# Ledger of designs, part 73: designed miniproteins, single chains, continued (2)

Each design is a single chain, and the fold is of that chain. pLDDT is the mean over its residues in the fold that is shown.

## One batch from the design tools (miniprotein)

Design m6679
Fold by ESMFold2-Fast:
Parts: structure tokens; C-alpha cells; sequence
Structure m6679 (fold): chain A 87 residues (1-87)
């Protein structure tokens, strides 16, 4: 469900904000997050979510681990705001 996808996105953000999280764990979380956004786009058929998938896919490979943490936090907040409008 959409609520389950959002819960998993929140769990990924909590995981990467842990100071003990390795660079590999942050990068793996970013890859998982992209998969969740793609699934959210399929479930909602929302063009704003589809645009988020395209932006994140284009930008994420060039980001440092620190920038990825910031990007995932921001993208999760944006996904939650969009989801509230369509739930």
C-alpha cells in the first residue's frame, strides 16, 4: 500500500541518519529509496511522483554520502506531502 511505502521510506531515512551507518549502507538505502519511489509512481499514477523518480535517478549517482542523506530526507518529506494530497 501507499502507507507501507511511506513507512519504509521513513525507516530508510532513520537508518541513514544513524551516525553508525556506513557509506555503503547510505548508498544502498538510496538505491532502495529509488525503488520505493518507482513503486509509489506505479500505485498512484501521479505525474509529480513520476517527476521525482526522474530527478532522483538523474542526481543521486553524482552525490556524496552527506548530500545523499540530505537528498533522501528532502525527497521523503516531498513524497509524504504529495501522498497527503492524494490519500
Amino acid sequence: SLEDLLAEMRALVARILDPAASDAEVRAAAERFLGLLEEMARLTDDPEIAAMVERFRAVAPGLSVEELRTALLAATAEAERIARQIL
Scores: mean pLDDT 83

Design m6680
Fold by ESMFold2-Fast:
Structure m6680 (fold): chain A 68 residues (1-68)
Amino acid sequence: MESLWELFEKYMGKLMNAKTEEEMEAVFAEAVAEFEKTASPEQVASATKALEDLRASILAHRAARAAA
């Protein structure tokens, strides 16, 4: 679990620092691939969903700032 959490933290930081949606998608794909090397399918699904929720939140926040 801890090595998966360390990977999650790393990719969470990369996702936060991604400047474009293309970069965010690339970071996300890389994160999922790394999770699959370390964790069971259920753990990968849970970590992937958490990153999906974070990505959606970042994109929504950026859209709201652009609209406001």
Scores: mean pLDDT 78

Design m6681
Fold by ESMFold2-Fast:
Structure m6681 (fold): chain A 92 residues (1-92)
Amino acid sequence: SEEDKVLAEVEKLIDQGKFDEAIDLLMKYYNLSREELRKSLEALLEVEIARLKEGHVVHPESQKRLLLDIRLAKHLGLTELADELEELLEKQ
């Protein structure tokens, strides 16, 4: 899908350390402001933290995606949530 192509490009940009370019691409594709994107990512991290605390195991493919979300979240100033999620994933 078109969305899958955009998400693949976002992953490449994050892997290259081009966080601002990745953020700009997500904002343009989803028609979100930076603050709206930050809030959406905050909600996603909170849900994943809750699931891990309940004993849910993350599959390797999903874990790789969450590590990219953690890197993006740190760049957007969600450092405390990103650190908590990263610690929970390391304890799996």
Scores: mean pLDDT 85

Design m6682
Fold by ESMFold2-Fast:
Structure m6682 (fold): chain A 70 residues (1-70)
Amino acid sequence: AAPREFELDVELPKAELEARTGRKITSPDEAARAVEEYLREVLPGARVEVTEITEFSDDRVRARVRVTQA
């Protein structure tokens, strides 16, 4: 069967990402890693990849994410 693939736009509070992952987010790269880590915990068994950080601020992170589940 073909894998199921979804593209999602997610908006997450920066403080919540930091609390859930235990990571300090000081760069877009760290934000991408934190979003991927968070979504892997929420969606076990799925392959999660951040394709773009669309917003990075003190309050929130917006990211475009590709989720693939076989």
Scores: mean pLDDT 78

Design m6683
Fold by ESMFold2-Fast:
Structure m6683 (fold): chain A 102 residues (1-102)
Amino acid sequence: MRQHAQQLIQQSQDALSQDPNNADAWAMLGMGYYLLGDYDRALYYAQRALSLDPNNAGAWATLGLVYYQRGDYDRATRYAQQALSLMPNSILARDLLDRIRG
């Protein structure tokens, strides 16, 4: 998992060097930091992605995952539902909702 996180961060940084307004790249950077356990950076980059594109499902999923990790299940549920409404085939958002709902 850590190698996947580092690869995701590198790919995201490469994409951002070409286009700093790439919301998907900011969302991927947030996910990469979430996977490393750096929740403050994960939130920062996910929020940056949403400031560029409020319909970025990956950024909403990252917010949901961070709030789940912090024990805020109500907020985690809302953000996961938002991600799923934007991307109904999101395995990540569905898995998160399943974990919260038990």
Scores: mean pLDDT 86

Design m6684
Fold by ESMFold2-Fast:
Structure m6684 (fold): chain A 118 residues (1-118)
Amino acid sequence: MKIEIRAPVHPALRPELEAYAREKGITLDLVPAPVSPEAAEAVARVIRKLIDALSKGIYDPQEILDLAVEEAEKEGLEVVRAHYQRLDAKTSVVAVELRDKENGEDVGPIVITITEEP
């Protein structure tokens, strides 16, 4: 499996997340986001949980979607929209659109691309 996570991140958290993902064999595409430090920390914790699940071989798009929603809610984030789509016979995309529940600020989407290797 080839796994890529695209997510909003505060620049200060980028080195930590990139190191963690590299250890687990996951590709991160981190987009700078002007989110509060609290929302940034919450998103970073959700990303770490997703990296852990994917590194353990959990590749079912629905299971990853359910995990992303559960972990986001535990971190005080509002899930605005959550869906997955098959792009082709080998590729699935899971997208979770997040908002800070207390502040109402948009955090941006976490997008997970799961591709079956040849």
Scores: mean pLDDT 80

Design m6685
Fold by ESMFold2-Fast:
Structure m6685 (fold): chain A 65 residues (1-65)
Amino acid sequence: GPELKEKILKAYELYLQGKFEEAVEILREAMERYGLTPSEFLKLLKQLLGKEKGEALASLYAENS
């Protein structure tokens, strides 16, 4: 839904600002709240941000979770 998309876009904005801990926390809360599998989450990130940016954000989450 719109709220999930807004959270992902905000996490990416924080990532661009170097606020990695805050970005990871938003992504963690989104995965837990919406019950997303890692595969579904990666697909969603790629759909919203594009392949390169989506994979970068997914890698940040994986490294810090």
Scores: mean pLDDT 83

Design m6686
Fold by ESMFold2-Fast:
Structure m6686 (fold): chain A 82 residues (1-82)
Amino acid sequence: SVRLAILKDLEELIEEAKKLGLEEVVEYLQKAREHLEQGDLESAIEYLEKALELLKKEPKTEEVERLIRDIENIIKALRSLL
C-alpha cells in the first residue's frame, strides 16, 4: 500500500530529524504521521509543509538537504492521493 510505504518513510525521517536535534521538525513530522494514520491527508500535508519551512531556515548541510528532498517527495506522493 502506498500509504503504508509513506508511513515507513516518515518514521525514518523522524529518526533522522531526532539524530540532528531538530526538536520542532520532529514534532511536526510526528503530527503528520498521526494525521496520516487517521486518513487525514490534508492535515498531514500541512504539518509536512511546516516541517519544510523550519528545515529551510537550518544551515544547508547534506543531512538537512536530504530531509528537505525526502519530505518534498512525501508531499508529492500524498497530493497524488487527493
Scores: mean pLDDT 88

Design m6687
Fold by ESMFold2-Fast:
Structure m6687 (fold): chain A 70 residues (1-70)
Amino acid sequence: SEEKRKEILKLIAEILALIGDIFELEKEIEKQIKSGNVDEEKIKKLKEEIEKLEKKLKELREKLTELEKE
């Protein structure tokens, strides 16, 4: 149905946005390491934020799979 398609597209958009956010945080970690001025506490916090976003990404991917099976 058209409604199911709209919900799928909305979930895909949310998934893509989260992937973008994760890669931006990973890029910031890489920049910190390459700068030679490594803030270990800042890197730890960035990694923890990435883990939270990856968990949310997994949940959204599972919702997408459930909608595709219906």
Scores: mean pLDDT 83

Design m6688
Fold by ESMFold2-Fast:
Structure m6688 (fold): chain A 64 residues (1-64)
Amino acid sequence: GSMLEKALEEIEKLSKEAVRAYILGDTKTAIEKLKEALKIAESYDDPVLKEIAKRYRKGIESLK
C-alpha cells in the first residue's frame, strides 16, 4: 500500500495496544502508545491524519 496506508495501519495497531493496556490498568503504557500514534499522525500533511492527531491529543490529555 501507499505510505499513508502503512501509517494508518501502524496508528490502528498502536491504538489497539493502547486500549488493551488501559483495560489491564497500565495507563502509562496506554499514554505511551497513544503518543507514538500521535507522532506518526503528525508526521504527514494529510487531512485524515490531522483529524486523527487531534483526537489522540485529546485522548492523551484525558488520561493524565
Scores: mean pLDDT 84

Design m6689
Fold by ESMFold2-Fast:
Structure m6689 (fold): chain A 56 residues (1-56)
Amino acid sequence: MSKKVKLPEEVREKVIELLMKTRGVDREKAEEFLKALEEDLTEDMLKAILELIEKE
């Protein structure tokens, strides 16, 4: 679908770190969760993720 988007490399790294912190899983498992998110990732979801990361 043309509405599918991929996370930028920097954002991908931060999402992996968040998943590791929140789920207490290894990087590889967090990366699998990220792949599942990217399968159904919409522009709106990407914006929400970016806003969560901007909390820094």
Scores: mean pLDDT 71

Design m6690
Fold by ESMFold2-Fast:
Structure m6690 (fold): chain A 61 residues (1-61)
Amino acid sequence: MSAEELAALRDSGLTEEQVEELKEMLREGASDEELIRILMEKYGLSRREAEGVIEALKLGL
């Protein structure tokens, strides 16, 4: 991950452990919509913030 991507993930209030959990869900075939829902409901992100996190995670895979 770039420093800029890591900063964006921190601004979302996600811990490094939570980022790894989300990466694992992506590897297991979770849909973008499922991850957006989790990010919005569990972590309190906006839809736009959740979409940015998913994009950053995909670039890091």
Scores: mean pLDDT 74

Design m6691
Fold by ESMFold2-Fast:
Structure m6691 (fold): chain A 69 residues (1-69)
Amino acid sequence: MKEEVEKYRKLAEQYKKLSDEYFNKAREAIKAGDREKAEEYMNKAQQYSTLAGRYKEKADELEKKLKEE
């Protein structure tokens, strides 16, 4: 159980980092006038942001269960 919390925390952090990286790439693509790349990077950033949030929620829920013991 505690190992699963750590696993989900790590996944949430990794996906948040990927989301931030793709948001930055999308911003640079917008500045360069590359609409297609901007849309692609924005979509990837949004997907990773959603995954980061889901794994954070899973970790928080498991951590709560461990504290109830």
Scores: mean pLDDT 83

Design m6692
Fold by ESMFold2-Fast:
Structure m6692 (fold): chain A 76 residues (1-76)
Amino acid sequence: VEEALKLAEEAIELAKEAEKKAEAEGNLDALLSAGVALFLAAMARVLAKKGLAEEALEIAEKAKKIAEKALKGEAG
């Protein structure tokens, strides 16, 4: 649970950074990807708090990958 929560928080921070960068650059594709990453990371945090640690970890990992891709300006 704690690892899933930490990963979800990392994904939230990365997604927020990606969102700020995409907004500043006017990259709509990166902005949308960052938004998806934020949604998934928030969902992972809720699932982890409800004791669904394995599902939370998987979703948090996906959110982090999407956020990292958005930070690189990929998918746009």
Scores: mean pLDDT 79

Design m6693
Fold by ESMFold2-Fast:
Structure m6693 (fold): chain A 83 residues (1-83)
Amino acid sequence: SRMDIIQAIINNNRAIQLIREGRIDDAITYIQQSIDYARRSGSSQQGIDYLQQAIDLARQGRIDDAIRQIRQAIDILTQQFNS
């Protein structure tokens, strides 16, 4: 549903803020919630793969790379919402 897409985008934006604050475990929780919402909305595997990569990069302390991957997922979700 459109609401599931909105929730995925909200959770991803919150994850970016938490990563910037160094709250990595909290950020991963929000990324996992975004993946669940994305799956329920019928999102592409590519969008989900970006979020899985963001979790791995965040765990490695690769902050800018993790944020970039989350932004790629947000772009895909935004395109789905507007289609």
Scores: mean pLDDT 91

Design m6694
Fold by ESMFold2-Fast:
Structure m6694 (fold): chain A 64 residues (1-64)
Amino acid sequence: MSLDELLAEATRLAEQGKFDEAAKLIREASARFGLSLGELITRLREEYGLSDQQLQELVTLLGE
C-alpha cells in the first residue's frame, strides 16, 4: 500500500468514527515511510480535509 492509499483509508475510517483503526494506519505510515506523526496530521488536514475535531481524536490516540 502506498502512502496516499494509507492516508486515504485512514481518512475514510476517521469519517466513519473508527479513530482507533485510523490511528493504526497512521502509525503504519509513520513507520513505513519515515514521516513524523505531526507531518502526517498536517497532510490529513491539508490534503484530505479532516476536521479539527477528527484530527484532535487522532492526536489523542497517537499520543503525539
Scores: mean pLDDT 84

Design m6695
Fold by ESMFold2-Fast:
Structure m6695 (fold): chain A 60 residues (1-60)
Amino acid sequence: MANELGRQALEAAAKGDLATAKELATEALRIALPSASDESIEAFANREVEEYAAELARKA
C-alpha cells in the first residue's frame, strides 16, 4: 500500500539512506498519482525526502 511505502521511505531517510528513501517515496507517489509524469513524481519525492532529512538534522 502507498501508506506502507511512505512509512518505509521515512524510516530509510531517518537512517540516512536517502537513495532508498527517494526510491520508496517515488513508488508511493506513483501509486497515489498514476496520471503524473515520472519526472514530476521523482522531483517531488526527492524534495520531500531532502526536506524531511533537513528537518531531522535541524531538530538534532
Scores: mean pLDDT 77

Design m6696
Fold by ESMFold2-Fast:
Structure m6696 (fold): chain A 95 residues (1-95)
Amino acid sequence: MTLEELREHARELADVFQQAADEFTKLAKEMESKGNKKAAEIYRKAAELFQRAADLFRQAAESTDPDEVIELIREAVSLAGEAQRLYDEAKKIAK
């Protein structure tokens, strides 16, 4: 994969994780409206992590330094994984 191809994939992933952040923000509001404060709090934290991942992928897409691009992508993947774990936890109590 060329650096330009890697940056293009980072742009696409930024959009994907921005959409995830928006969806989890909506889920948090739904849980709040149902009185499930615990699930709402976890979904809100997951949304924040997906937003941070999206921001890092966007930074990777704009970087001209290959080492910086790789480091930003690794950080973003780590944050997205943490958000996924929070989602799995929230699913157990969101019903």
Scores: mean pLDDT 85

Design m6697
Fold by ESMFold2-Fast:
Structure m6697 (fold): chain A 61 residues (1-61)
Amino acid sequence: DNGLQHATNVGYSAGILAKKQGKTDQADDAVRKAVDEKSKKLGLSDEQKEEAFKKAVELMK
């Protein structure tokens, strides 16, 4: 499902942007907000939304 990958990529980008702005403690919140917004637009399930969030956060490690 390409929607899950799109949500993951948008979340990752938001988290990295927060870190670049010196807001590392807010990076996970930025990921959550971006994933929630993209998942709503794509009609993803709550399970898919949570999976996208976990993958995006893991990519930031």
Scores: mean pLDDT 82

Design m6698
Fold by ESMFold2-Fast:
Structure m6698 (fold): chain A 66 residues (1-66)
Amino acid sequence: MEGYLAEREATREQDIADARELVKKAAESKDPNVRASYLTAAGLLAASTGDEEVARQIIAEGVKLE
């Protein structure tokens, strides 16, 4: 059971990293529609982690690009 929980925590950390990478891709995008798509995906992924503070930080970073 402990191994399973550790795997889930590692997955959450990876999801947070992926969400931050999506925000970076949004910043690199010239197309507003592509940018919005990356920001939406980042926000949903961050929210799915259950970490409210990290989700808030990622959303705030995305807002700077709008």
Scores: mean pLDDT 71

Design m6699
Fold by ESMFold2-Fast:
Structure m6699 (fold): chain A 57 residues (1-57)
Amino acid sequence: MREEALELYRRGSEAGLAGRIDEAERLYQEAIELLKKALGPEVSDEEAARLLHELEE
């Protein structure tokens, strides 16, 4: 799950760079949801996004 969330986050970044903003946002939201599902409901959307960003760096 964590690796799948990171992969979706990377694909979202690629879509954003290509100018496909709607696709990028959709992929980011899917990545956040997968990470929250893996870590549990205690993790907020903001925290999930932060963790994905740290893993990508």
Scores: mean pLDDT 75

Design m6700
Fold by ESMFold2-Fast:
Structure m6700 (fold): chain A 55 residues (1-55)
Amino acid sequence: MDAEELRAWIAETYGRELSDAAVARLIALADRDGDGTISPEELARLEPLLRALFG
């Protein structure tokens, strides 16, 4: 998932719009492959943190 898809998913799931800088930071934390995207497996690992911050 790219930055725009992650932003849309967070907005739909938690009702929060993130800045470009915030989305980039979340990708950097989750992206183990260094390709600038998040896999479904990386998103699943990030979800508890997102729920704590935005849920």
Scores: mean pLDDT 75

Design m6701
Fold by ESMFold2-Fast:
Structure m6701 (fold): chain A 61 residues (1-61)
Amino acid sequence: SKEAEEAYQKGLEAFKQGKYEEAVRYFEEAARLAPENSPLKLEAEVNAGIALIQVGLDKLL
């Protein structure tokens, strides 16, 4: 759906800006909105995981 694609693009923009927590939220939204068994859903789920790892790394001193 267009809504899933828009959420995914916002996730990519947030990730590019180093806003990893915001990127996680957008990628999770994209995954939720994407049709079952769609490539977009898988890509959004994978990128949400990558962004979440970045959030964890940023919290390490």
Scores: mean pLDDT 86

Design m6702
Fold by ESMFold2-Fast:
Order: structure tokens, then C-alpha cells, then sequence
Structure m6702 (fold): chain A 57 residues (1-57)
């Protein structure tokens, strides 16, 4: 289901944000890249649904 796809993308984005919060030094660019990728996945899922993108905490 498209709603399931959006939920998975949101969960991945939340994980990526937590990883970024804990990242230090050379890990920061990698964590930022993961957040951007997860955000892109969430936007793609929202476009497929034709609905607004859910907000992350």
C-alpha cells in the first residue's frame, strides 16, 4: 500500500535523524547524506500517494 510505503520512509528518516544527532567528526557527512536520501524517499512516497508528506518529530 502507498500509505505503508510512506510510513516506512518516515521511519527511515527518523532513524537517519537520530544517527545524525549522535554523529561526530568524519561521521557527520555520512549521516547527513543518509538523512537527505531518506527525505527523498519520503517525498517520492508522498508524490505517489498524491497526499501531503507526513511530518517527522
Amino acid sequence: MLEEEARRALEELRRAKEELKEATGSDVPRAIGRVLRALGDLIEASLKMGKPVPRVE
Scores: mean pLDDT 72

Design m6703
Fold by ESMFold2-Fast:
Structure m6703 (fold): chain A 74 residues (1-74)
Amino acid sequence: MELVARGVAYALRGIGAELEGDLAAAAEAYRRAAEAYAAAGDEVGELRYRARAAELEGDLERAAELREKAAALE
């Protein structure tokens, strides 16, 4: 449960940073959330937050690929 809780905490930091307009901090927080979800065995959570970080960094192609992978697991 602690790794999922860490993922949620980083995801919330990412959302907070987006609301403040700090997209670089948001992308970093989402990458950390993805790492925590990966460690917890939540591949869908990992891919979703990786995709969001890539989107905020302007890598729309990678974001789309990661979203397709996440959708395939649902």
Scores: mean pLDDT 81

Design m6704
Fold by ESMFold2-Fast:
Structure m6704 (fold): chain A 93 residues (1-93)
Amino acid sequence: MSTAEAIEAVLAAVPPGGRVLIATSEFSKEEAEEIAKELEARGLRAEVIARKTTEELVRETLARAPDFAAILSLDGEVAEALEGRTDLPLFQV
């Protein structure tokens, strides 16, 4: 989905004040931080995890997932690897 579509989908799924985990590669960290600012401007809490490898990013996202209401991935391989491994709503840019 587009960045705008992902933001609106997250806002529809997460209650006001809810926490969103944004998983990204190191190369897309600035984009993830801008998405986090937009979500926070709209009443959510956002945390960005940036890692160099898909394996590290998947592992750390799953370890942190219980503290969040939703996951937004900027990486398609990470999103695919997370499907079926968490009960949280999963969104992809």
Scores: mean pLDDT 85

Design m6705
Fold by ESMFold2-Fast:
Structure m6705 (fold): chain A 70 residues (1-70)
Amino acid sequence: LSPLEEARIELALAVMNAVLAKKSGDYEKAIEYYRRAIELARRAQALGDPSAGKVIEWLEKELKELEEKL
């Protein structure tokens, strides 16, 4: 796997885990996974992924909404 492919796979897994935690009501765990997903999306952006900016924007909105529920 290239570094970009690895970052994309890790990003997808972090997002899946964040969504599952959110659905189970574990907002603290969901916040941790969304923060991890943002880190991975920023890594993908640095590695040249042109879609990463939109992904980061969406993740930041999700994180803000969850933080407001705590």
Scores: mean pLDDT 87

Design m6706
Fold by ESMFold2-Fast:
Structure m6706 (fold): chain A 68 residues (1-68)
Amino acid sequence: SAAADLAAIEAELSKDPRIKVTRVGDDTLVIESTLSVEEQIGLVLRLIGDYPNLEVSLEGNTITVRGR
């Protein structure tokens, strides 16, 4: 389920001290980081590949992951 996938993403990314994950409501994660632009693009591509049922967007230095 999208909720279980979001919880898994939050748990995994929260292990990296460069990444701040904020849960917004029941269906959205906001990911802020000190990662380089190339590392952020790599993370977005990985999330899209691993979780095709979720919507992933990158705006500036913020990655947003949402349930559909």
Scores: mean pLDDT 84

Design m6707
Fold by ESMFold2-Fast:
Structure m6707 (fold): chain A 68 residues (1-68)
Amino acid sequence: MAEEAERAAERGDYAGALGAAERALAEGDGEAAKKGAEAALEAARREGAPEGALRGAEETLRKGEELV
């Protein structure tokens, strides 16, 4: 999960990275969700993503941190 999100983020696919992080969160993997959301947020900022994408990544990151 985290590795998939990080790979997507490196390609500039912040939506794919966020999707992987959300999937990890749904499976109860807080560490993978946190790492994936961090990667998605960084990629979204780099690509100039809309506010909604940044907000989604930040929420997923927060929820992942709460599960760790």
Scores: mean pLDDT 79

Design m6708
Fold by ESMFold2-Fast:
Structure m6708 (fold): chain A 61 residues (1-61)
Amino acid sequence: MKEKWIEQLKKDPSLLLPLIKQVLENGEDISVILEVVTELYNNGYINGGQYGRALDIIRNY
């Protein structure tokens, strides 16, 4: 699942926030989505603003 999310977000980073909300609503482990978001940020597929917003959604869930 993690690899599929990374591939989708590499192709369309605008899906990041909707995907995070969906994953959290489905009761998925928060560590998995944190790994995906961190990997995308470290490899330059998302910017610091996108990363910060993703962390805010995860943190406030």
Scores: mean pLDDT 78

Design m6709
Fold by ESMFold2-Fast:
Structure m6709 (fold): chain A 86 residues (1-86)
Amino acid sequence: KAEEYIEKGKKYYEEGDLATAKKEYEKALKLYLEEGDKKGAAEAYYNLGKIYLELGDVKGAIEYYEKALELDPEHEEAKENLEKLK
């Protein structure tokens, strides 16, 4: 269920519909947090960080990548993106 929202978010992100992508990732995040799925929640935070970065909100992107790494310290993409923004 939560993974379906990640898939939808990625599709809309690829199409350039950042507003809908953000909405789908927020739905995924809520469900993963309710399920206690830390790795799933980290993936949702990471994808939200990418949305904020595309919108020019570097501070928002950093905050979301940090949240992803708090839940999944092994999330390589969040780590790499955060390092580039330091």
Scores: mean pLDDT 86

Design m6710
Fold by ESMFold2-Fast:
Structure m6710 (fold): chain A 74 residues (1-74)
Amino acid sequence: MRKEIEELTKKAVEAVKKGDVLTAQKYAEEAGKLAKEAGDEEALKEALEKVTEAARENKEQLAKVAEELEKAAA
Protein backbone atom coordinates (compact mmCIF):
# COMPACT_ATOMS: atom_id res chain seq x y z
CA MET A 1 0.00 0.00 0.00
CA ARG A 2 2.74 2.53 0.84
CA LYS A 3 4.31 1.95 -2.59
CA GLU A 4 0.94 2.64 -4.23
CA ILE A 5 0.63 5.91 -2.29
CA GLU A 6 4.16 6.84 -3.37
CA GLU A 7 3.40 6.07 -7.04
CA LEU A 8 0.22 8.16 -6.99
CA THR A 9 2.08 11.00 -5.28
CA LYS A 10 4.79 10.93 -7.97
CA LYS A 11 2.13 11.04 -10.70
CA ALA A 12 0.42 13.98 -8.99
CA VAL A 13 3.72 15.90 -8.72
CA GLU A 14 4.55 15.16 -12.38
CA ALA A 15 1.11 16.39 -13.46
CA VAL A 16 1.59 19.65 -11.50
CA LYS A 17 4.95 20.21 -13.17
CA LYS A 18 3.29 19.73 -16.57
CA GLY A 19 0.59 22.26 -15.64
CA ASP A 20 -2.15 19.61 -15.54
CA VAL A 21 -3.72 20.70 -12.26
CA LEU A 22 -6.90 18.61 -12.71
CA THR A 23 -4.95 15.37 -13.18
CA ALA A 24 -2.71 16.31 -10.25
CA GLN A 25 -5.76 16.78 -8.01
CA LYS A 26 -7.15 13.36 -9.01
CA TYR A 27 -3.90 11.55 -8.21
CA ALA A 28 -3.48 13.50 -4.96
CA GLU A 29 -7.02 12.53 -3.87
CA GLU A 30 -6.35 8.86 -4.64
CA ALA A 31 -3.07 8.94 -2.69
CA GLY A 32 -4.76 10.63 0.26
CA LYS A 33 -7.64 8.14 0.22
CA LEU A 34 -5.28 5.16 0.23
CA ALA A 35 -3.16 6.67 3.02
CA LYS A 36 -6.28 7.24 5.12
CA GLU A 37 -7.50 3.66 4.56
CA ALA A 38 -4.07 2.33 5.56
CA GLY A 39 -4.01 4.57 8.66
CA ASP A 40 -0.60 5.82 7.54
CA GLU A 41 -0.57 9.47 8.60
CA GLU A 42 3.12 9.85 7.72
CA ALA A 43 2.50 8.74 4.12
CA LEU A 44 -0.48 11.11 3.94
CA LYS A 45 1.61 14.04 5.20
CA GLU A 46 4.46 13.29 2.79
CA ALA A 47 2.06 13.04 -0.15
CA LEU A 48 0.39 16.36 0.74
CA GLU A 49 3.76 18.09 1.26
CA LYS A 50 5.17 16.94 -2.09
CA VAL A 51 2.07 17.91 -4.06
CA THR A 52 1.74 21.25 -2.25
CA GLU A 53 5.43 22.02 -2.83
CA ALA A 54 5.10 21.31 -6.57
CA ALA A 55 1.97 23.49 -6.71
CA ARG A 56 3.77 26.32 -4.90
CA GLU A 57 6.64 26.16 -7.41
CA ASN A 58 4.19 26.50 -10.29
CA LYS A 59 2.31 29.31 -8.53
CA GLU A 60 5.52 31.25 -7.84
CA GLN A 61 6.49 31.01 -11.52
CA LEU A 62 3.14 32.55 -12.50
CA ALA A 63 3.55 35.29 -9.86
CA LYS A 64 7.04 36.16 -11.15
CA VAL A 65 5.80 36.43 -14.73
CA ALA A 66 2.99 38.78 -13.65
CA GLU A 67 5.47 40.94 -11.70
CA GLU A 68 7.82 41.21 -14.68
CA LEU A 69 4.91 42.21 -16.93
CA GLU A 70 3.93 44.98 -14.49
CA LYS A 71 7.51 46.29 -14.49
CA ALA A 72 7.62 46.25 -18.30
CA ALA A 73 4.36 48.24 -18.48
CA ALA A 74 5.57 50.91 -15.99
Scores: mean pLDDT 67

Design m6711
Fold by ESMFold2-Fast:
Structure m6711 (fold): chain A 92 residues (1-92)
Amino acid sequence: SSALRAELDRLVAELEARGIRVDVRIEGNRVEITLGGLTPHQLTAAALTAIGLGLDGVRTEVRIEGDTLRVVVEAPTEDQALEAAIRILRSA
């Protein structure tokens, strides 16, 4: 969905304006998110959101390295993967 991609782009810009380093890669129903420069609170919130999505049937892989969170999301559709990515970005 172009609307979901536009929402994702707005959230990326918002996080970057707050000093968070953001990288998002979209390949069909797979979205890779890297968030760097996170506070402990932001890191915890985003990681727990990603884990919660995994428990709710979205396939997620979470990697934490210092102040950097990397999440891979796979869902049945691109729109579902984008919605999951948006939820992770909003939690940071």
Scores: mean pLDDT 87

Design m6712
Fold by ESMFold2-Fast:
Structure m6712 (fold): chain A 57 residues (1-57)
Amino acid sequence: SMEEELRREYEKRKEQIDKFLENSMKIADEKTKNILKEAAELSKQLLDREYQRRLAA
């Protein structure tokens, strides 16, 4: 179903954000790590909003 496709896309995109964060953290200094964590959290919040909008449409 379309809803299942949207959920799988959402989950995959969340996983991509987490993987990118994990890889970036391996080479970043402490200040940059904090910025990366905040950016990842904001990206997931935006993704959550988009997912909810698409479910409601």
Scores: mean pLDDT 85

Design m6713
Fold by ESMFold2-Fast:
Order: sequence, then C-alpha cells, then structure tokens
Structure m6713 (fold): chain A 105 residues (1-105)
Amino acid sequence: MAEAHEALAREAAAAGDDWAAVFGAAQAYIEERGISDEELEARIAEAEAELRKVAAPSLSDAEIRALATRRVYAELALEYARERGDEGLVEAARRVLAEVERELA
C-alpha cells in the first residue's frame, strides 16, 4: 500500500539532507513519467529481494525494506538528475546509494 511505502521512505528521510533532495527528485520523476504505485512497489520488492541476499543477519525485514525503498528512490532521482544535467542531485543520489551499501554490511 502507498501509505506503508511512504512511511518507510519518511523514516529513511530522517537520515539526512541528501535523502530529502533524493526523495523530492524521485517524486518529481514518478509524476513526470507516470510511474504507477504498482510499478513502484514492484521495483522496491525486487530491490528488497536482492538486498536480502547480501544483508547482514542482524537486519530485520523492515530495515531491509527501508534500505530497498531508499535504493529505488535514489535510482529514480539519479535518472531525473542525469536527464536534467543536475550534478548536485547526481552526487546526492550516489551518496544515498553508497549509504545503503554500507548499512547492508
């Protein structure tokens, strides 16, 4: 459900300024491209499955979902930033992706 997805993204947003920029850019990209809630949830489910294979055993299912949500939003924000030539957003998205990788280990 979109509300549960938004709640996880909001928890991830508490992690820093880069996340706020990434979330805004990803939302703009979702609206601009007409990405459905179903398509977005499918992308997050795929990312969750991939991250679960490499995640530390101490991470809960909810923590893995939050990391998968951050990864998907950062990937969408990166596409948005690249299309616009926004180097600052590209770097912010890359930092969020690097943080997800660090938190998995």
Scores: mean pLDDT 76

Design m6714
Fold by ESMFold2-Fast:
Structure m6714 (fold): chain A 90 residues (1-90)
Amino acid sequence: SEIEEEIERLLEEAEERIRKGDLRGAIELLKRALELLRKIEDPEKRKEYAERILELAMELLKKSEDKEIILEAIGIALQAIGEIIDAELE
């Protein structure tokens, strides 16, 4: 679907931005990907994308010394964990 293709693009761009040190740019992309996850009807696919978002949020935590970036990355990680739990219970 177009939504799945968009999530894939957002995740690939977020990975690249993390590698380049654009952590704020990566956060914005991951927030957008989380928003789009809510439109995925397939719980297995939603879980897979949420697990990838969680992995990238954890990379942000390892690379950042900025308190604001750390707090936003924690928020993304918690939202992704919630999506994984919701998908598992479906």
Scores: mean pLDDT 88

Design m6715
Fold by ESMFold2-Fast:
Structure m6715 (fold): chain A 76 residues (1-76)
Amino acid sequence: GLEEVKKLLAEVLEAAKEAYEKAKKLKSEEYRKKLEEAAKKAEELLKKGGEALKEGKYEEAKKLLEEALKILKEAL
């Protein structure tokens, strides 16, 4: 339910924070670009997930947030 989506949202936000912090410290332009692109894709999914959550569409929000988390974890 809602608590599961809230936990997933927290995990996505933490992964996004880690991605931005790693990008800032990276000496390699290639890896920095990869992390920034992943973070931007995750941000768009976060916006869609937030809208779905606001509308009470918990299953849709969960799927969008799971995809965002997957993108961030694969880039990290």
Scores: mean pLDDT 81

